# Designed miniproteins, single chains, continued (3): the designs that were tried, part 12

Each design is a single chain, and the fold is of that chain. pLDDT is the mean over its residues in the fold that is shown.

## One batch from the design tools (miniprotein)

Design m8388
Fold by ESMFold2-Fast:
Structure m8388 (fold): chain A 85 residues (1-85)
Amino acid sequence: EKAREIAEKLRKSLTLKEDSPEYKEVQKIINELKKRALEKGLSETEANMLIAAIVTGNEDLLKKVAEKTKLDISSVEEAIRYLLE
């Protein structure tokens, strides 16, 4: 699934150098996901928290954002799928 592939790519980005082509591609994905979160009606703060949870794989932060925004998402993959929908 596309969401799983994106999640894996984002996780690997934490080990990449900022000047690498792969890191730049990841930043484009992050910017697109943030834009989609804002388009879904999340505030800038909520969008930033959601993106941080997705990029870092922080499930506790993901749950807090989901509860605050009333989103039925329980995993990073589901969050990415929601944003790409």
Scores: mean pLDDT 78

Design m8389
Fold by ESMFold2-Fast:
Structure m8389 (fold): chain A 69 residues (1-69)
Amino acid sequence: SEEELIARIRAKHSPELAHLTPEQAREAVRIAREGLARGDEEGAVERIMERTGLSREQARRLLEEVRAL
């Protein structure tokens, strides 16, 4: 589940998720998973930035964290 993925990323002390609300974290992880599944990584990064306020670098790091799960 998305909550399990968020818990695993937070357990690794991810700075990207530390400053997000639970709802923003769930949405960001969902966007990252969908982007990876579709091969639309640039689109996923842009949507994460729009929905969370994370920088491009932070959004890319979050995408890689999700990929590693």
Scores: mean pLDDT 79

Design m8390
Fold by ESMFold2-Fast:
Structure m8390 (fold): chain A 62 residues (1-62)
Amino acid sequence: EKKKKELKEFEESLKKQLEDFKALLADMKALNPSQAAYLDKKLKEIEESLKKTLESKKEALS
């Protein structure tokens, strides 16, 4: 199914972007440990936003 493939590719793309972002934040935390708590909070906010974006995409394809 075309829609199923599109959704899977979209989900994989978002997952890759999130993992790349997590790696970047890990490097930032290593350089400035005092910001670790702030960066962790921002990462969770981004994860929540991406989850909502994926859910919206799933509903749009329904």
Scores: mean pLDDT 78

Design m8391
Fold by ESMFold2-Fast:
Structure m8391 (fold): chain A 61 residues (1-61)
Amino acid sequence: SEERRRRTLERQRRAMELLREVLRRESDFPLPDVWEARPPRSEFERRLQEENVRYVEELAR
């Protein structure tokens, strides 16, 4: 749905802002390529994006 896609993208955008803050401190922090904020192309990609967002949110705590 449109609303779910919008919320997913906003959450990814916030996660990327947090990730950039982490990278500012750690220049060699590894990045998975799904960190770019974009709509998922499949259910599998959606789950990967959600996992990455959760991971960054945990790092920010």
Scores: mean pLDDT 64

Design m8392
Fold by ESMFold2-Fast:
Structure m8392 (fold): chain A 85 residues (1-85)
Amino acid sequence: SPMDQLLAELERIRKELDELADKLRKEFNRGGLAQLLRQEVDALDWVIQQAREGKLSLEEVQEALELGRRTLENAKKYVDYLKSK
């Protein structure tokens, strides 16, 4: 279903954010930024749970996905910056 596809993509984004948070903490000593990304992961987990319980519309889940994609893109750019210094 369209909802299952959106939820699968949200799960992918949360996983990548979690991995970047771990990398920021362990490899770059950026514990504060890592904690901010962990808060974003927690927010996405909550959205996924609410959607699975039928509490969110397709449009609301799509908006959350778009916001999650922007957060992931910004986090990746920051990690790339840290790798280049």
Scores: mean pLDDT 89

Design m8393
Fold by ESMFold2-Fast:
Structure m8393 (fold): chain A 73 residues (1-73)
Amino acid sequence: TQQQQDNQNIQQYTQQQVDYYNRQGRPDVAQLYRQMGQAIINNDYVTAQQYIDQIGDMTSDDNDRNQRRSFLR
């Protein structure tokens, strides 16, 4: 179903970001991505938005911020 495909896409994206930030020595950011992905899969968009904002405050990547917000639409 579309929901299953969307959930797989979210899991793949969050895992890629977790791996990336762990390699950069930023396990704090990696943990936020993991929690954000879980919140999106649970349809908890309020909590997901809080994690997106925290990631944005800890990073300066505007392009990645736009990608994160697209999952809430």
Scores: mean pLDDT 75

Design m8394
Fold by ESMFold2-Fast:
Structure m8394 (fold): chain A 88 residues (1-88)
Amino acid sequence: AATVEDGTLRRGGFGTLKASGTPPEGASLAVELRNDQGEVVGGGPVKPDGTAPVWVSGPAGTYRAELVAYLPDGTRVVLGSGTARVEA
């Protein structure tokens, strides 16, 4: 199954999350962080090794980390998720 490992990030800086899963053929992978309002507060591309450098501009708090595939036709698919805790 596709997933994002739970992780801790610092606001106003880069951190690293780990994602696992098989992407659809031709898809680009990203991790996106969402708050309780469904707003994107951070994210970054997933590297071939499954690591995702993520910049966080939102406040400290707990966010849903989604592993997202962007298909060549422009379709966005959520493959899995985890939790990211953002600290000050």
Scores: mean pLDDT 80

Design m8395
Fold by ESMFold2-Fast:
Structure m8395 (fold): chain A 56 residues (1-56)
Amino acid sequence: GSLTPEQAENDRLAVEALREFNAEMKAKEAAGKTLTQDEIDELSRRYAERVRERRA
């Protein structure tokens, strides 16, 4: 089916947040940082909150 404009915008925000998350992860790796699973989970939660805030 076709996405509604609202669904398309939500998908765009999710893709942007995922891109930002991946860029931050790569930047930390380039800086020699090793992230624990807890740190990755916290970062994922933060980006999920950003998507929710942008949808509000």
Scores: mean pLDDT 74

Design m8396
Fold by ESMFold2-Fast:
Structure m8396 (fold): chain A 70 residues (1-70)
Amino acid sequence: REVLEEVVEQAREGKATPEEVRQRLLEAGFSPRHAGRVTTAVSKALETGEEGKEEFERTAREVAEEAERE
């Protein structure tokens, strides 16, 4: 969904905290489980830099695919 992409981009630019990411995803209709996975990936990406960025992109894609199937 466009909301997932927007929230992800804001977090990468340092314009959103992990908690703000979680709240926006819940408001957009993502399950708490999906929102939690994305929020955890954002937090790890901010800590690990380059390595976490690839892991984060994969997690965001998986969550988007799972949300579309449900």
Scores: mean pLDDT 71

Design m8397
Fold by ESMFold2-Fast:
Structure m8397 (fold): chain A 70 residues (1-70)
Amino acid sequence: SLEEEARKLVEYAEENPEIEDEVVREYITKGLSPEEATLRYVQRLYEKVFGRKPSDEEARELHELMRKLR
């Protein structure tokens, strides 16, 4: 389920906190908005965990689920 996938992304992100900082800094410096940088961050996490790049729409859904998890 998407909730289980989101949980695995949160777990991976907690184990690899440097990835968020690097991605956000890079994409903001390249002229992307913070929202776009967040979306690219979720896509990178998903690719590392599941071996596939999700669509922008899928990444938005995953981001909302991740926000509800603590």
Scores: mean pLDDT 80

Design m8398
Fold by ESMFold2-Fast:
Structure m8398 (fold): chain A 87 residues (1-87)
Amino acid sequence: MNVDKLRQLFLEEKSAEEIAEALKIPVDEAEKLKTALEELGNTPQSQRLETLQKILAKVELSPEARQALLQFAELVFDIEVPESLKE
């Protein structure tokens, strides 16, 4: 998955439909991902890792959507993602 494309999707506030097409996932998965990204964006940097862990525990994401969320967390939100979350 392209890092620059993930950054662009978030910064341009793309619709769930556009995210779904870009990542080749179902629209319902893109809606979940978009909601998770908005929650991380609204969280102070010092609490973003804890928020990410709570999202992963609460929201059932496909492997593809989960990988995208982890890439957004590390590369767009500057979260130091533990090895244990990288699968």
Scores: mean pLDDT 75

Design m8399
Fold by ESMFold2-Fast:
Structure m8399 (fold): chain A 70 residues (1-70)
Amino acid sequence: MDPEIEEALQLMQVGVMLATSSQREMSDEEIERMVSSMPEELARETAEELLRLGTPNSRASGEKILEVLE
């Protein structure tokens, strides 16, 4: 639970998500798990990046994150 390690792991998770976002839509369970594991600011930034990518799957995933964050 070192803060630097936690941040690095969160950034790696975001990177993998962005890399695969165009291939599939994330499930609601995946979104809730992700949002619960990272700061709200990082989750919101990730959602905005997914929306920027503009593919149907990435947009749907980004919208789901924003809905969980409201």
Scores: mean pLDDT 76

Design m8400
Fold by ESMFold2-Fast:
Structure m8400 (fold): chain A 78 residues (1-78)
Amino acid sequence: SSMDEELRRLLEEAQRHAKKAQEYLVARDYEGAARETLKMGELLSRYYELKGDHQKAEAVRAIAEELARELLELAREG
């Protein structure tokens, strides 16, 4: 179904952003890592919303926002 195609696309895009976040972390580019982490969280939140799991959608967004804040704090200390 078109919904199954959208779900797969969202996961694949989230995985690409997760990989970019990891690459930025290795490079100690914490601002880059934070941006990619937020994008990953947004895509995963949308994935869970479409699956009807609103609790998980809220949780993954909150976790991504918290991680991004911690990464931006590391950028300020560098």
Scores: mean pLDDT 90

Design m8401
Fold by ESMFold2-Fast:
Structure m8401 (fold): chain A 62 residues (1-62)
Amino acid sequence: MTREERDAFLEWMREVHGLPDEVVERLRALYDERVAKNWRGPDLEERLKSYEEGLELRELMR
């Protein structure tokens, strides 16, 4: 995942799922930390999607 792809994904989550700006910024910080540690590949996309699914489940239980 490129930084542009990551930013587009987070913007989509913000627009479509109404994520608060602070949550979006935490996800950006997580990506930047992973990139700084030479992490690459689909694991971040899977974690961001899992986080989104967890947030949706939390909303359904409210």
Scores: mean pLDDT 62

Design m8402
Fold by ESMFold2-Fast:
Structure m8402 (fold): chain A 77 residues (1-77)
Amino acid sequence: SPEKERIIAELKKLADEMVALMKEAGMPQDVIDAFQAYMDQLIKFLKEHMSVEQLEEELKRMKEELEKFKKELEELK
């Protein structure tokens, strides 16, 4: 499904944005690697098991978590 492929691409972009923020925050490389491995496994699972509707809900949740993480990092400065 083109819609499913779009959502998966968006989820991958969010994971990349989180990794970039973790690097800016000076998080240890092993923590970043563990997060990246977790996200790769999660996205594969979601692609195989979730409908387009369920993927849209996960995308929304991930966007909210990214915004929360950005806010928390700004509060540490």
Scores: mean pLDDT 83

Design m8403
Fold by ESMFold2-Fast:
Structure m8403 (fold): chain A 69 residues (1-69)
Amino acid sequence: MKVRAAIVDLSGRGRVLFTETKEPVEVPVEYEAVEVAELVHEDDQTVLWRGPDGRLYSAPRSNLFEAEA
């Protein structure tokens, strides 16, 4: 099971965009929630996002927790 990050659209003045659903997903203790302002790129290997500080971050997709529907 893996949780996708929720996207906060700061350019839309407080719109919160959910990558999957708006329903909260329980994240296991071994995973930390990552705040995402913008999802820049996502593929099977790598995810690239912009944080609320405006900086670009990347992680292997295998390091992300994904919730299945």
Scores: mean pLDDT 51

Design m8404
Fold by ESMFold2-Fast:
Parts: C-alpha cells; structure tokens; sequence
Structure m8404 (fold): chain A 64 residues (1-64)
C-alpha cells in the first residue's frame, strides 16, 4: 500500500496526489474506511493520468 501511494504522489497529478496524501494520513490514524473513500474520490477526479489512476487503483485494491 505504501509503495502504491508513494507512486501516486510522485506522478504529480494534483488531484491524485492530494487524494493519495489524504489516504496515507487516514491510514496513519487507523481510519481504513476513510482512506478507501479518499482513494475512490481521487479516482473520480477529472484529468487524472492513466499512470496515476493505476497507482491509486493498486492502493485501493490492497486496502480492500
């Protein structure tokens, strides 16, 4: 999960990066459901690249 979140942050898409950062923050607080929602919301953001989308999806699948 951390590696996939790191990849999404590194991809540089503002919306995807913000969603990945929020998900990471929620995971650090133990809020897995909130982390899942943050990743789902990031995937719904318009203009997310295919690379960022793949990284976010990978992180989401590892949490589910």
Amino acid sequence: VEEALRAALAAGDGGAAAGAAEARKQLEMGNVPSAIEALRNALKTPGVSEESRAALREALERLE
Scores: mean pLDDT 72

Design m8405
Fold by ESMFold2-Fast:
Parts: structure tokens; sequence; C-alpha cells
Structure m8405 (fold): chain A 56 residues (1-56)
């Protein structure tokens, strides 16, 4: 099953990381991070994608 996590700002980073961890524990196999606002930095997206890889 694939989970999509929309990120609206860099302030959402901690919530997204917690959601990634919980999804991995629940047996989710694919996590996709989506930039849902132009205010989200590329660095934040890269960090979240790395967190998703490491959690899975």
Amino acid sequence: MKLTIPVRSDDDFDFAVELIKKAAEAGVKEIHIVKDSPEVSDETLERLEKAAKEAL
C-alpha cells in the first residue's frame, strides 16, 4: 500500500517525520512526499524523502 504525505511548509517537518514512522510501523511499503505549497524548501523535501527511505 502507498501513502502520500502532502507538506505545506517547512514547519510541517516534525509532523511528517512522525507520520512516516507510524506508517512504516503499520506496514506501509511505499511513502511519497508531495510539495503542496511553494513555501516548502527543496531541502525539507529531500530530508523527508530520506526519512521515508530509512524508515522503510
Scores: mean pLDDT 79

Design m8406
Fold by ESMFold2-Fast:
Structure m8406 (fold): chain A 102 residues (1-102)
Amino acid sequence: SPEEARKAGEAAAKAMDLASQAGWLPVAGQTPEARRGITHAGRMAGAAASGDYDAFVKAAKELATEQGRRGLERMADAAHQAGNPVAAESARKALEEAIKAG
């Protein structure tokens, strides 16, 4: 749903912000796979912040197609590395629900 997709995007944006503050992103982005996952998460976060549900769903589907489980794990790992396991679990759960809703 648009509401759940928005919440999932906000969770992804939070995980990305925490990973950036912890200095995790430079390490996580060293592989092409990790860089692609981070890029799609950024698109989802941007779409959610702007209320663009269609763009959010499109980005979520691209993440699922290209990265699948590994992309979701990368985002959860980034939040965990930032020292917030609750945010990590929330981001992972929200992204899985967004993919199912698309």
Scores: mean pLDDT 56

Design m8407
Fold by ESMFold2-Fast:
Structure m8407 (fold): chain A 62 residues (1-62)
Amino acid sequence: SMGERLRAEADALADEFRAMGAPQAATKLREQMESLLAAGDYEGARRLIDKAREIIAAAKAA
């Protein structure tokens, strides 16, 4: 399902946050994703994923 796919993407990004020493960001991402999916806000969930990717890319580029 779309929700399962979004959770899988969020979990992969959470793993990246943990790998870069940001476990609190990983936990927050997972909690925000579950909240958005519970509300049926798939657009918000996609925006959350995109924002997390931008943060990780910026951190890796620094």
Scores: mean pLDDT 86

Design m8408
Fold by ESMFold2-Fast:
Structure m8408 (fold): chain A 71 residues (1-71)
Amino acid sequence: SEVEEAKAYGLEKKEEAVKSGDEEIAKKLIEEIREYGRKSTPAVRSVGLILADEAEKETKEKIEEKKKEEE
């Protein structure tokens, strides 16, 4: 289904963003999730935006934790 494809895409990009440990790379990957959702049907767009927001929050939290440890 389109929803399952959107979830798979979002989860894959989130994992890549987290593994990179780079804010710019994470931002770019999260933006790709948002664009994927926006260019799809309204149902996929809603799911894609939720997944992008969750990915952004989780990657930001992980990157911020690393920065605090390196300060």
Scores: mean pLDDT 70

Design m8409
Fold by ESMFold2-Fast:
Structure m8409 (fold): chain A 85 residues (1-85)
Amino acid sequence: MMEEIIRRTEELQEKLAEAWDEGLKEGDEEVLRVGEEVLRRVAELAEEVARRGVSPELLRELLERALRIAEEAVKRVEEIEAKKA
């Protein structure tokens, strides 16, 4: 299951990178805000690991949360781009 979560995360990162590159070419301020939000949420996950320590259960929880963050970011950027098309 770990490799499946990693694969899905990589696919979402690729989608986000493509949508991000397209939005940056446009100079889209909303796309920049999505990136800032993602960086903040990822930093919060790293801080939680530092506080709680690493366990298999926590690691799975955090990987699922990271995947959700990526999915939400991709959806938001796609919605921004779709509104312009």
Scores: mean pLDDT 69

Design m8410
Fold by ESMFold2-Fast:
Structure m8410 (fold): chain A 87 residues (1-87)
Amino acid sequence: SIEEIYEALKPYAEAAENAKTPAEAAEAMGKALEAAKKLGSKEAVEGLVAQIRAFIRQVEADAAAGKVPAEEAAKAIAIGEAAIKKA
């Protein structure tokens, strides 16, 4: 059920909300994607892949604008891209 998916993903959503760096947020989203895959929820997997892609674009934009250090942005992008490739 949607509720069971939400409960399984809740710890990772909380980790992403409490993330202090873009890399920490990317790691939490990657773990949520792995959990969604284990649940067999194609809709949750597709939604999380879309969210990670949007996150990568935002981090790239923030780095270009000088809002995020290039090294931190590169780390977060690499983590997000690796998570998507395993999806």
Scores: mean pLDDT 83

Design m8411
Fold by ESMFold2-Fast:
Formats: sequence, structure tokens, C-alpha cells
Structure m8411 (fold): chain A 85 residues (1-85)
Amino acid sequence: MTLDQIIKFFKDGYDKYGVYYLTSIKNVDGSVANNIVLGLGLNVSNPEESAQKIYSLGNDTLLSNLQTIPGVDTTVAQSIIDAIS
């Protein structure tokens, strides 16, 4: 996926769901969303900054890093990759 597609996902999500836009992803509840924000160091009020940070990791590193976050198993991590890809 391109950086522009990730930025679009994050902007569209923030516009519709506010700071809880990650809860639009399958199997991501508010607790898991909060753990992802903290674990990846995302700025949920700045969708472009958050998208750029995720893009800079690349898919393999992002998948590995997501699975270290409490509440994120392989299924949840793959749902996140699929949502931004």
C-alpha cells in the first residue's frame, strides 16, 4: 500500500470516528486501540503523522511490532495490516 492510501485511511477514519478510528478495524476494541496507540507511539489527533510513522516501519516490521502489544494476537495484527493496506 502507498503512503497516500494509509493517510487516506487515517484521515477518513478520524473524520468519521474521531480519536477512536482504530476501533473501526475488525477485532479492535477501545482497550486494544489504546494499546496500539501507546505501543506504536501514534498521535491519534494527527492522522497524517500516524500514517507516516506506520509507513516508515513497513509491513513485516509493523506485523512483528503489533504482536508485541498487549491484546494483539496474529489475527488482530493481520486485521490491522489488511485495513491500512
Scores: mean pLDDT 77

Design m8412
Fold by ESMFold2-Fast:
Structure m8412 (fold): chain A 75 residues (1-75)
Amino acid sequence: ELEELIAKRLAENPGDPEVVLTVSEARSLASAGEDDLATELLKAKSPEERAKLRSRIIREVMDRGLENARKRREL
């Protein structure tokens, strides 16, 4: 569950501002229905890895939106 990963990350690095920011970003993604991407962001081990994932997440969300719009028109 997403909340379990959030609790784990906060417990591992209490008070780390980068971890707190990552948790906030993950919650925002979950609110948008992107639970899998939120979970992947929380599983990333380093700030550098998370920065790379942020760029990829933005691209995936945009691509998924375009594909869904195309499918609705085709149907």
Scores: mean pLDDT 72

Design m8413
Fold by ESMFold2-Fast:
Structure m8413 (fold): chain A 73 residues (1-73)
Amino acid sequence: LSPEQREELLRLAREEGLSLAEIAERLGVSRATVADTLEELVRAGRLPRDHPTAPLLDPSPEELAALAAAAPA
């Protein structure tokens, strides 16, 4: 992705709250490309992993297990 496409992706994720598939369709790229770009943005410190747009990334089964290990009822 170009820098302009990365900015558009970040804007769509943060302002519109679009899903991974919707951003991929909007930019004309694969869902994998969007996911990779979001990981790069998190790694660069531009988007925190625990941001409200977390649904844009499929959480790993291990992370889901960790969340399920939270305090019981």
Scores: mean pLDDT 65

Design m8414
Fold by ESMFold2-Fast:
Structure m8414 (fold): chain A 74 residues (1-74)
Amino acid sequence: HMAEARALFDEAIALVESEGYTREQAAVAVGKALQDYEDGVSYEEIAKKLGISPETVKRVVELARRALALQGAA
């Protein structure tokens, strides 16, 4: 399950990289997007804060949440 969780995080990071981020910045942005979502911030507001598309934010949050669920199931 940990390998699967890592693959989901890597996919989320790659999506943010496609919007012009470096890999290191993308990893931080994925974490920030997930945290803001859990704090009740909308996809549109997260997208504005990070300078990426709302569609990318939605996919990134979905992938990151799935990865955390797999880690929590350990």
Scores: mean pLDDT 81

Design m8415
Fold by ESMFold2-Fast:
Structure m8415 (fold): chain A 79 residues (1-79)
Amino acid sequence: SDAVVNALRTVGELRKRLEALGEAELAREVSQRVEDAIFAGDFAGAVAILREAAARAPPESSAVLREAADRLETLAQQI
């Protein structure tokens, strides 16, 4: 579905933004978990993973993770 395509694009952009902030390991770990949740049809789980990561991350990374969570939450409402 278009929502799944847009969700995966959101994860790709998140990964690149976290890598640019020097958080390559966080980018790899979070992207993998979120993609697994999306492929399982668990969009609520994908959003929860991002919210939990944001709560534990440094401020700049936290902001990027929250933006991705907000976007995935909006996309989940379209499914």
Scores: mean pLDDT 86

Design m8416
Fold by ESMFold2-Fast:
Structure m8416 (fold): chain A 73 residues (1-73)
Amino acid sequence: DEILKKLDSLDLEDMVKLFKEATPLQRRQILRVIIDRLRKEGYSDEEIRKFLHEIGVTDEEYDSLLKLEEFEK
């Protein structure tokens, strides 16, 4: 929760830098924040997937996060 709150104060470029330096466990939490911010900025699912590919995230990893989000709603 504390890392998520800290991420909310960062721009997308700084979040991506933090993501690239993250441990595998932190990676999922940072990805959730990046995805949420992109959605709030009005990016489509297709545009988000493209952005995630550029930073090294697979469709499988993204789809896994979407399944967890669906369960949590």
Scores: mean pLDDT 73

Design m8417
Fold by ESMFold2-Fast:
Structure m8417 (fold): chain A 66 residues (1-66)
Amino acid sequence: AMAALRAEMAAALAAAPTLSDDEIQARLGALIRQAQAIMKTSDLDTQRDILDLMAETATALLATMR
């Protein structure tokens, strides 16, 4: 569900300053897999929203890498 994906994204962003680069990569990979699973049963508008949220979250996570 979208709520679960948003919760995982928020948790990853909150933890990011304390995570290693490898841990950030692992979290991002998990979020991508979760997003793909939701997108399989989603309409086009929901798929676009998920892609936009993933781009925003990925950018923020990558910005915290050292």
Scores: mean pLDDT 79

Design m8418
Fold by ESMFold2-Fast:
Structure m8418 (fold): chain A 69 residues (1-69)
Amino acid sequence: SKMDELQKQLEEIKQKIAQIQQQIDQLLSKDPNDPQVREQLDQLLKQGSELQKKEDEIKKQIKKIEENK
C-alpha cells in the first residue's frame, strides 16, 4: 500500500540520518583545523538537512493519508 511504501521510505531516511550523524561524530574526533575534515563536515551537514526535510515531507504525506481514511 502507499502507506507501507511511505513508512519504508521513512525508515530508510532515518537510517541514512543516523549514518550521517555517525560520520559527523567520527570527523569531530579528528583535527577540526584540517580543511578536508571541515569540507566533509559541511557536506554531511547539508545532506543531513536535506534528509530531515524529506523526513518531514513523508510524515506530512502519512498524516494526510490517515486523515483521508
Scores: mean pLDDT 83

Design m8419
Fold by ESMFold2-Fast:
Structure m8419 (fold): chain A 91 residues (1-91)
Amino acid sequence: MQSQVDTMQQQVGDVGSQMVNNVDNGDFSQSNTQVTQVGTMLSQMGMPQDDVSTVTTQVNSYVDNNDVNGMMSVVGQGVVSAQQNFQQQVS
């Protein structure tokens, strides 16, 4: 179970990093799909649905406004929050 937990945390981080890299290069074409993937993983890690919805809504808003910095900040904070919440559950 612990190894699967570590793998899931790494996968969430990897998707977040890919999203950040794509957006930093000006590629928003897959952002909605990647936001959905991150949201699904955060939910599976035990993040409340309301928090997942808030993060995905904010990211979509930033994408629509071409706010790369805002999007990167929200995605990064969401990943950290999910990882911390998951660590509490497996302790």
Scores: mean pLDDT 65

Design m8420
Fold by ESMFold2-Fast:
Structure m8420 (fold): chain A 59 residues (1-59)
Amino acid sequence: VSLEEAQRMIDGARQAMEDLGVTDPAVLAALAAAEAALKSGDAQRARDGAMEHGNLLGG
């Protein structure tokens, strides 16, 4: 996964949270962890964090 792909996944996750009005602390923490990994340049960890966020949001 590239940083650009991870960025798009995180942008999509943030948009989904805003659209659904999600304020669950675990979901917010997972998104924050993914964003932190993206800022550090770790595309794989950012992608994994976005996946975890998606799992918490959708299941």
Scores: mean pLDDT 76

Design m8421
Fold by ESMFold2-Fast:
Structure m8421 (fold): chain A 60 residues (1-60)
Amino acid sequence: MVLSPEDRKGWQAFNDRLMEYAKKGIQLSTEEIVQLVREISKKYNMSEEEEKRMVELARG
């Protein structure tokens, strides 16, 4: 996959946080997951394309 370093870090952070919530038995709503995507995208300066892909994954 051709991802920028920012996109790669963002995707890794997103997956890590979802796994951590799952391990703790915390269930996130779709809106909470979308909010998490926005926070991670902003923090890691992700591309709009990859942010949209993360939102799509969150919605199913």
Scores: mean pLDDT 81

Design m8422
Fold by ESMFold2-Fast:
Structure m8422 (fold): chain A 72 residues (1-72)
Amino acid sequence: SPSQEEIRAKLEAFLRQLHDLGLLSPALYQQLVRAIEANPSPEQMQQMQAQLRAALERNRALAEEIARQLAE
């Protein structure tokens, strides 16, 4: 099984990649960064990854939010 440090490093790299690609709303990004800073368990990190996947699966709603931001 991967160590807690390996799981955390992969999650941090994944979040940075998504942020760099502009795929995370500012609110979701800040929420996830704070959750990582709270030194979560491996189970909590996996739950965060599942929540992020669910948010990306709501692709239409996220695209609508991005479109609203671009209209400003």
Scores: mean pLDDT 69

Design m8423
Fold by ESMFold2-Fast:
Structure m8423 (fold): chain A 64 residues (1-64)
Amino acid sequence: MKVTEAERRALAALLFRKGKSKEATYILKNKVELTREEMDKILEELGISKEEFDAVRRAVERLA
């Protein structure tokens, strides 16, 4: 299953929070295909729980 725009934006917001602004900008601006598996690995590396990520993603979806 492909990553949604809301999931991509949530990941970028969390990357900015962790000081990884270059990585966040790359994910947002480049139309790179991001798999769910790759996204999960990034979240694990950042120490972000699935629950925290899902909360941010839902907030992004509601504000869009």
Scores: mean pLDDT 75

Design m8424
Fold by ESMFold2-Fast:
Structure m8424 (fold): chain A 72 residues (1-72)
Amino acid sequence: STEEFSRALGKKVEKIPGAEVDEGGAGVVITGAALRAIGDDPSRSLSTAEAGKLRLDELKEELEKRGYRIIE
């Protein structure tokens, strides 16, 4: 659900109106992103804001492909 996804990411997540929704796939993507952040923690050694933004943009793209959007 969008509420569960929002809790997991600490960001508002909503369904894209009219888009085909893959809730299971979105859940896997969100879980994977959370585990990467915890396990590898590369963002803590972030030398540039661009590197951090690129990682978030990748997550956004994968979720949008699955019918979800990250808001603020």
Scores: mean pLDDT 63

Design m8425
Fold by ESMFold2-Fast:
Structure m8425 (fold): chain A 69 residues (1-69)
Amino acid sequence: DAARLLEEAARLRARAEEAVAKALEHGKQSSPVGRDTLEQTAADIRARGEKEVARLEEQARRLEAEAAA
């Protein structure tokens, strides 16, 4: 279902942001050792999340177009 794919996209984005928040909070609770690594990890998580969200949204769009035909 297109609606299910859009829901999965929203959940994936939420999970990516939660993972980023947890990684940054872990770094905040200790010394800022590995700060560059934590920032890079956060950026990578967000980039992967956005690519997967875009993929799911494209699949949903295709299913809607097929249903309309």
Scores: mean pLDDT 72

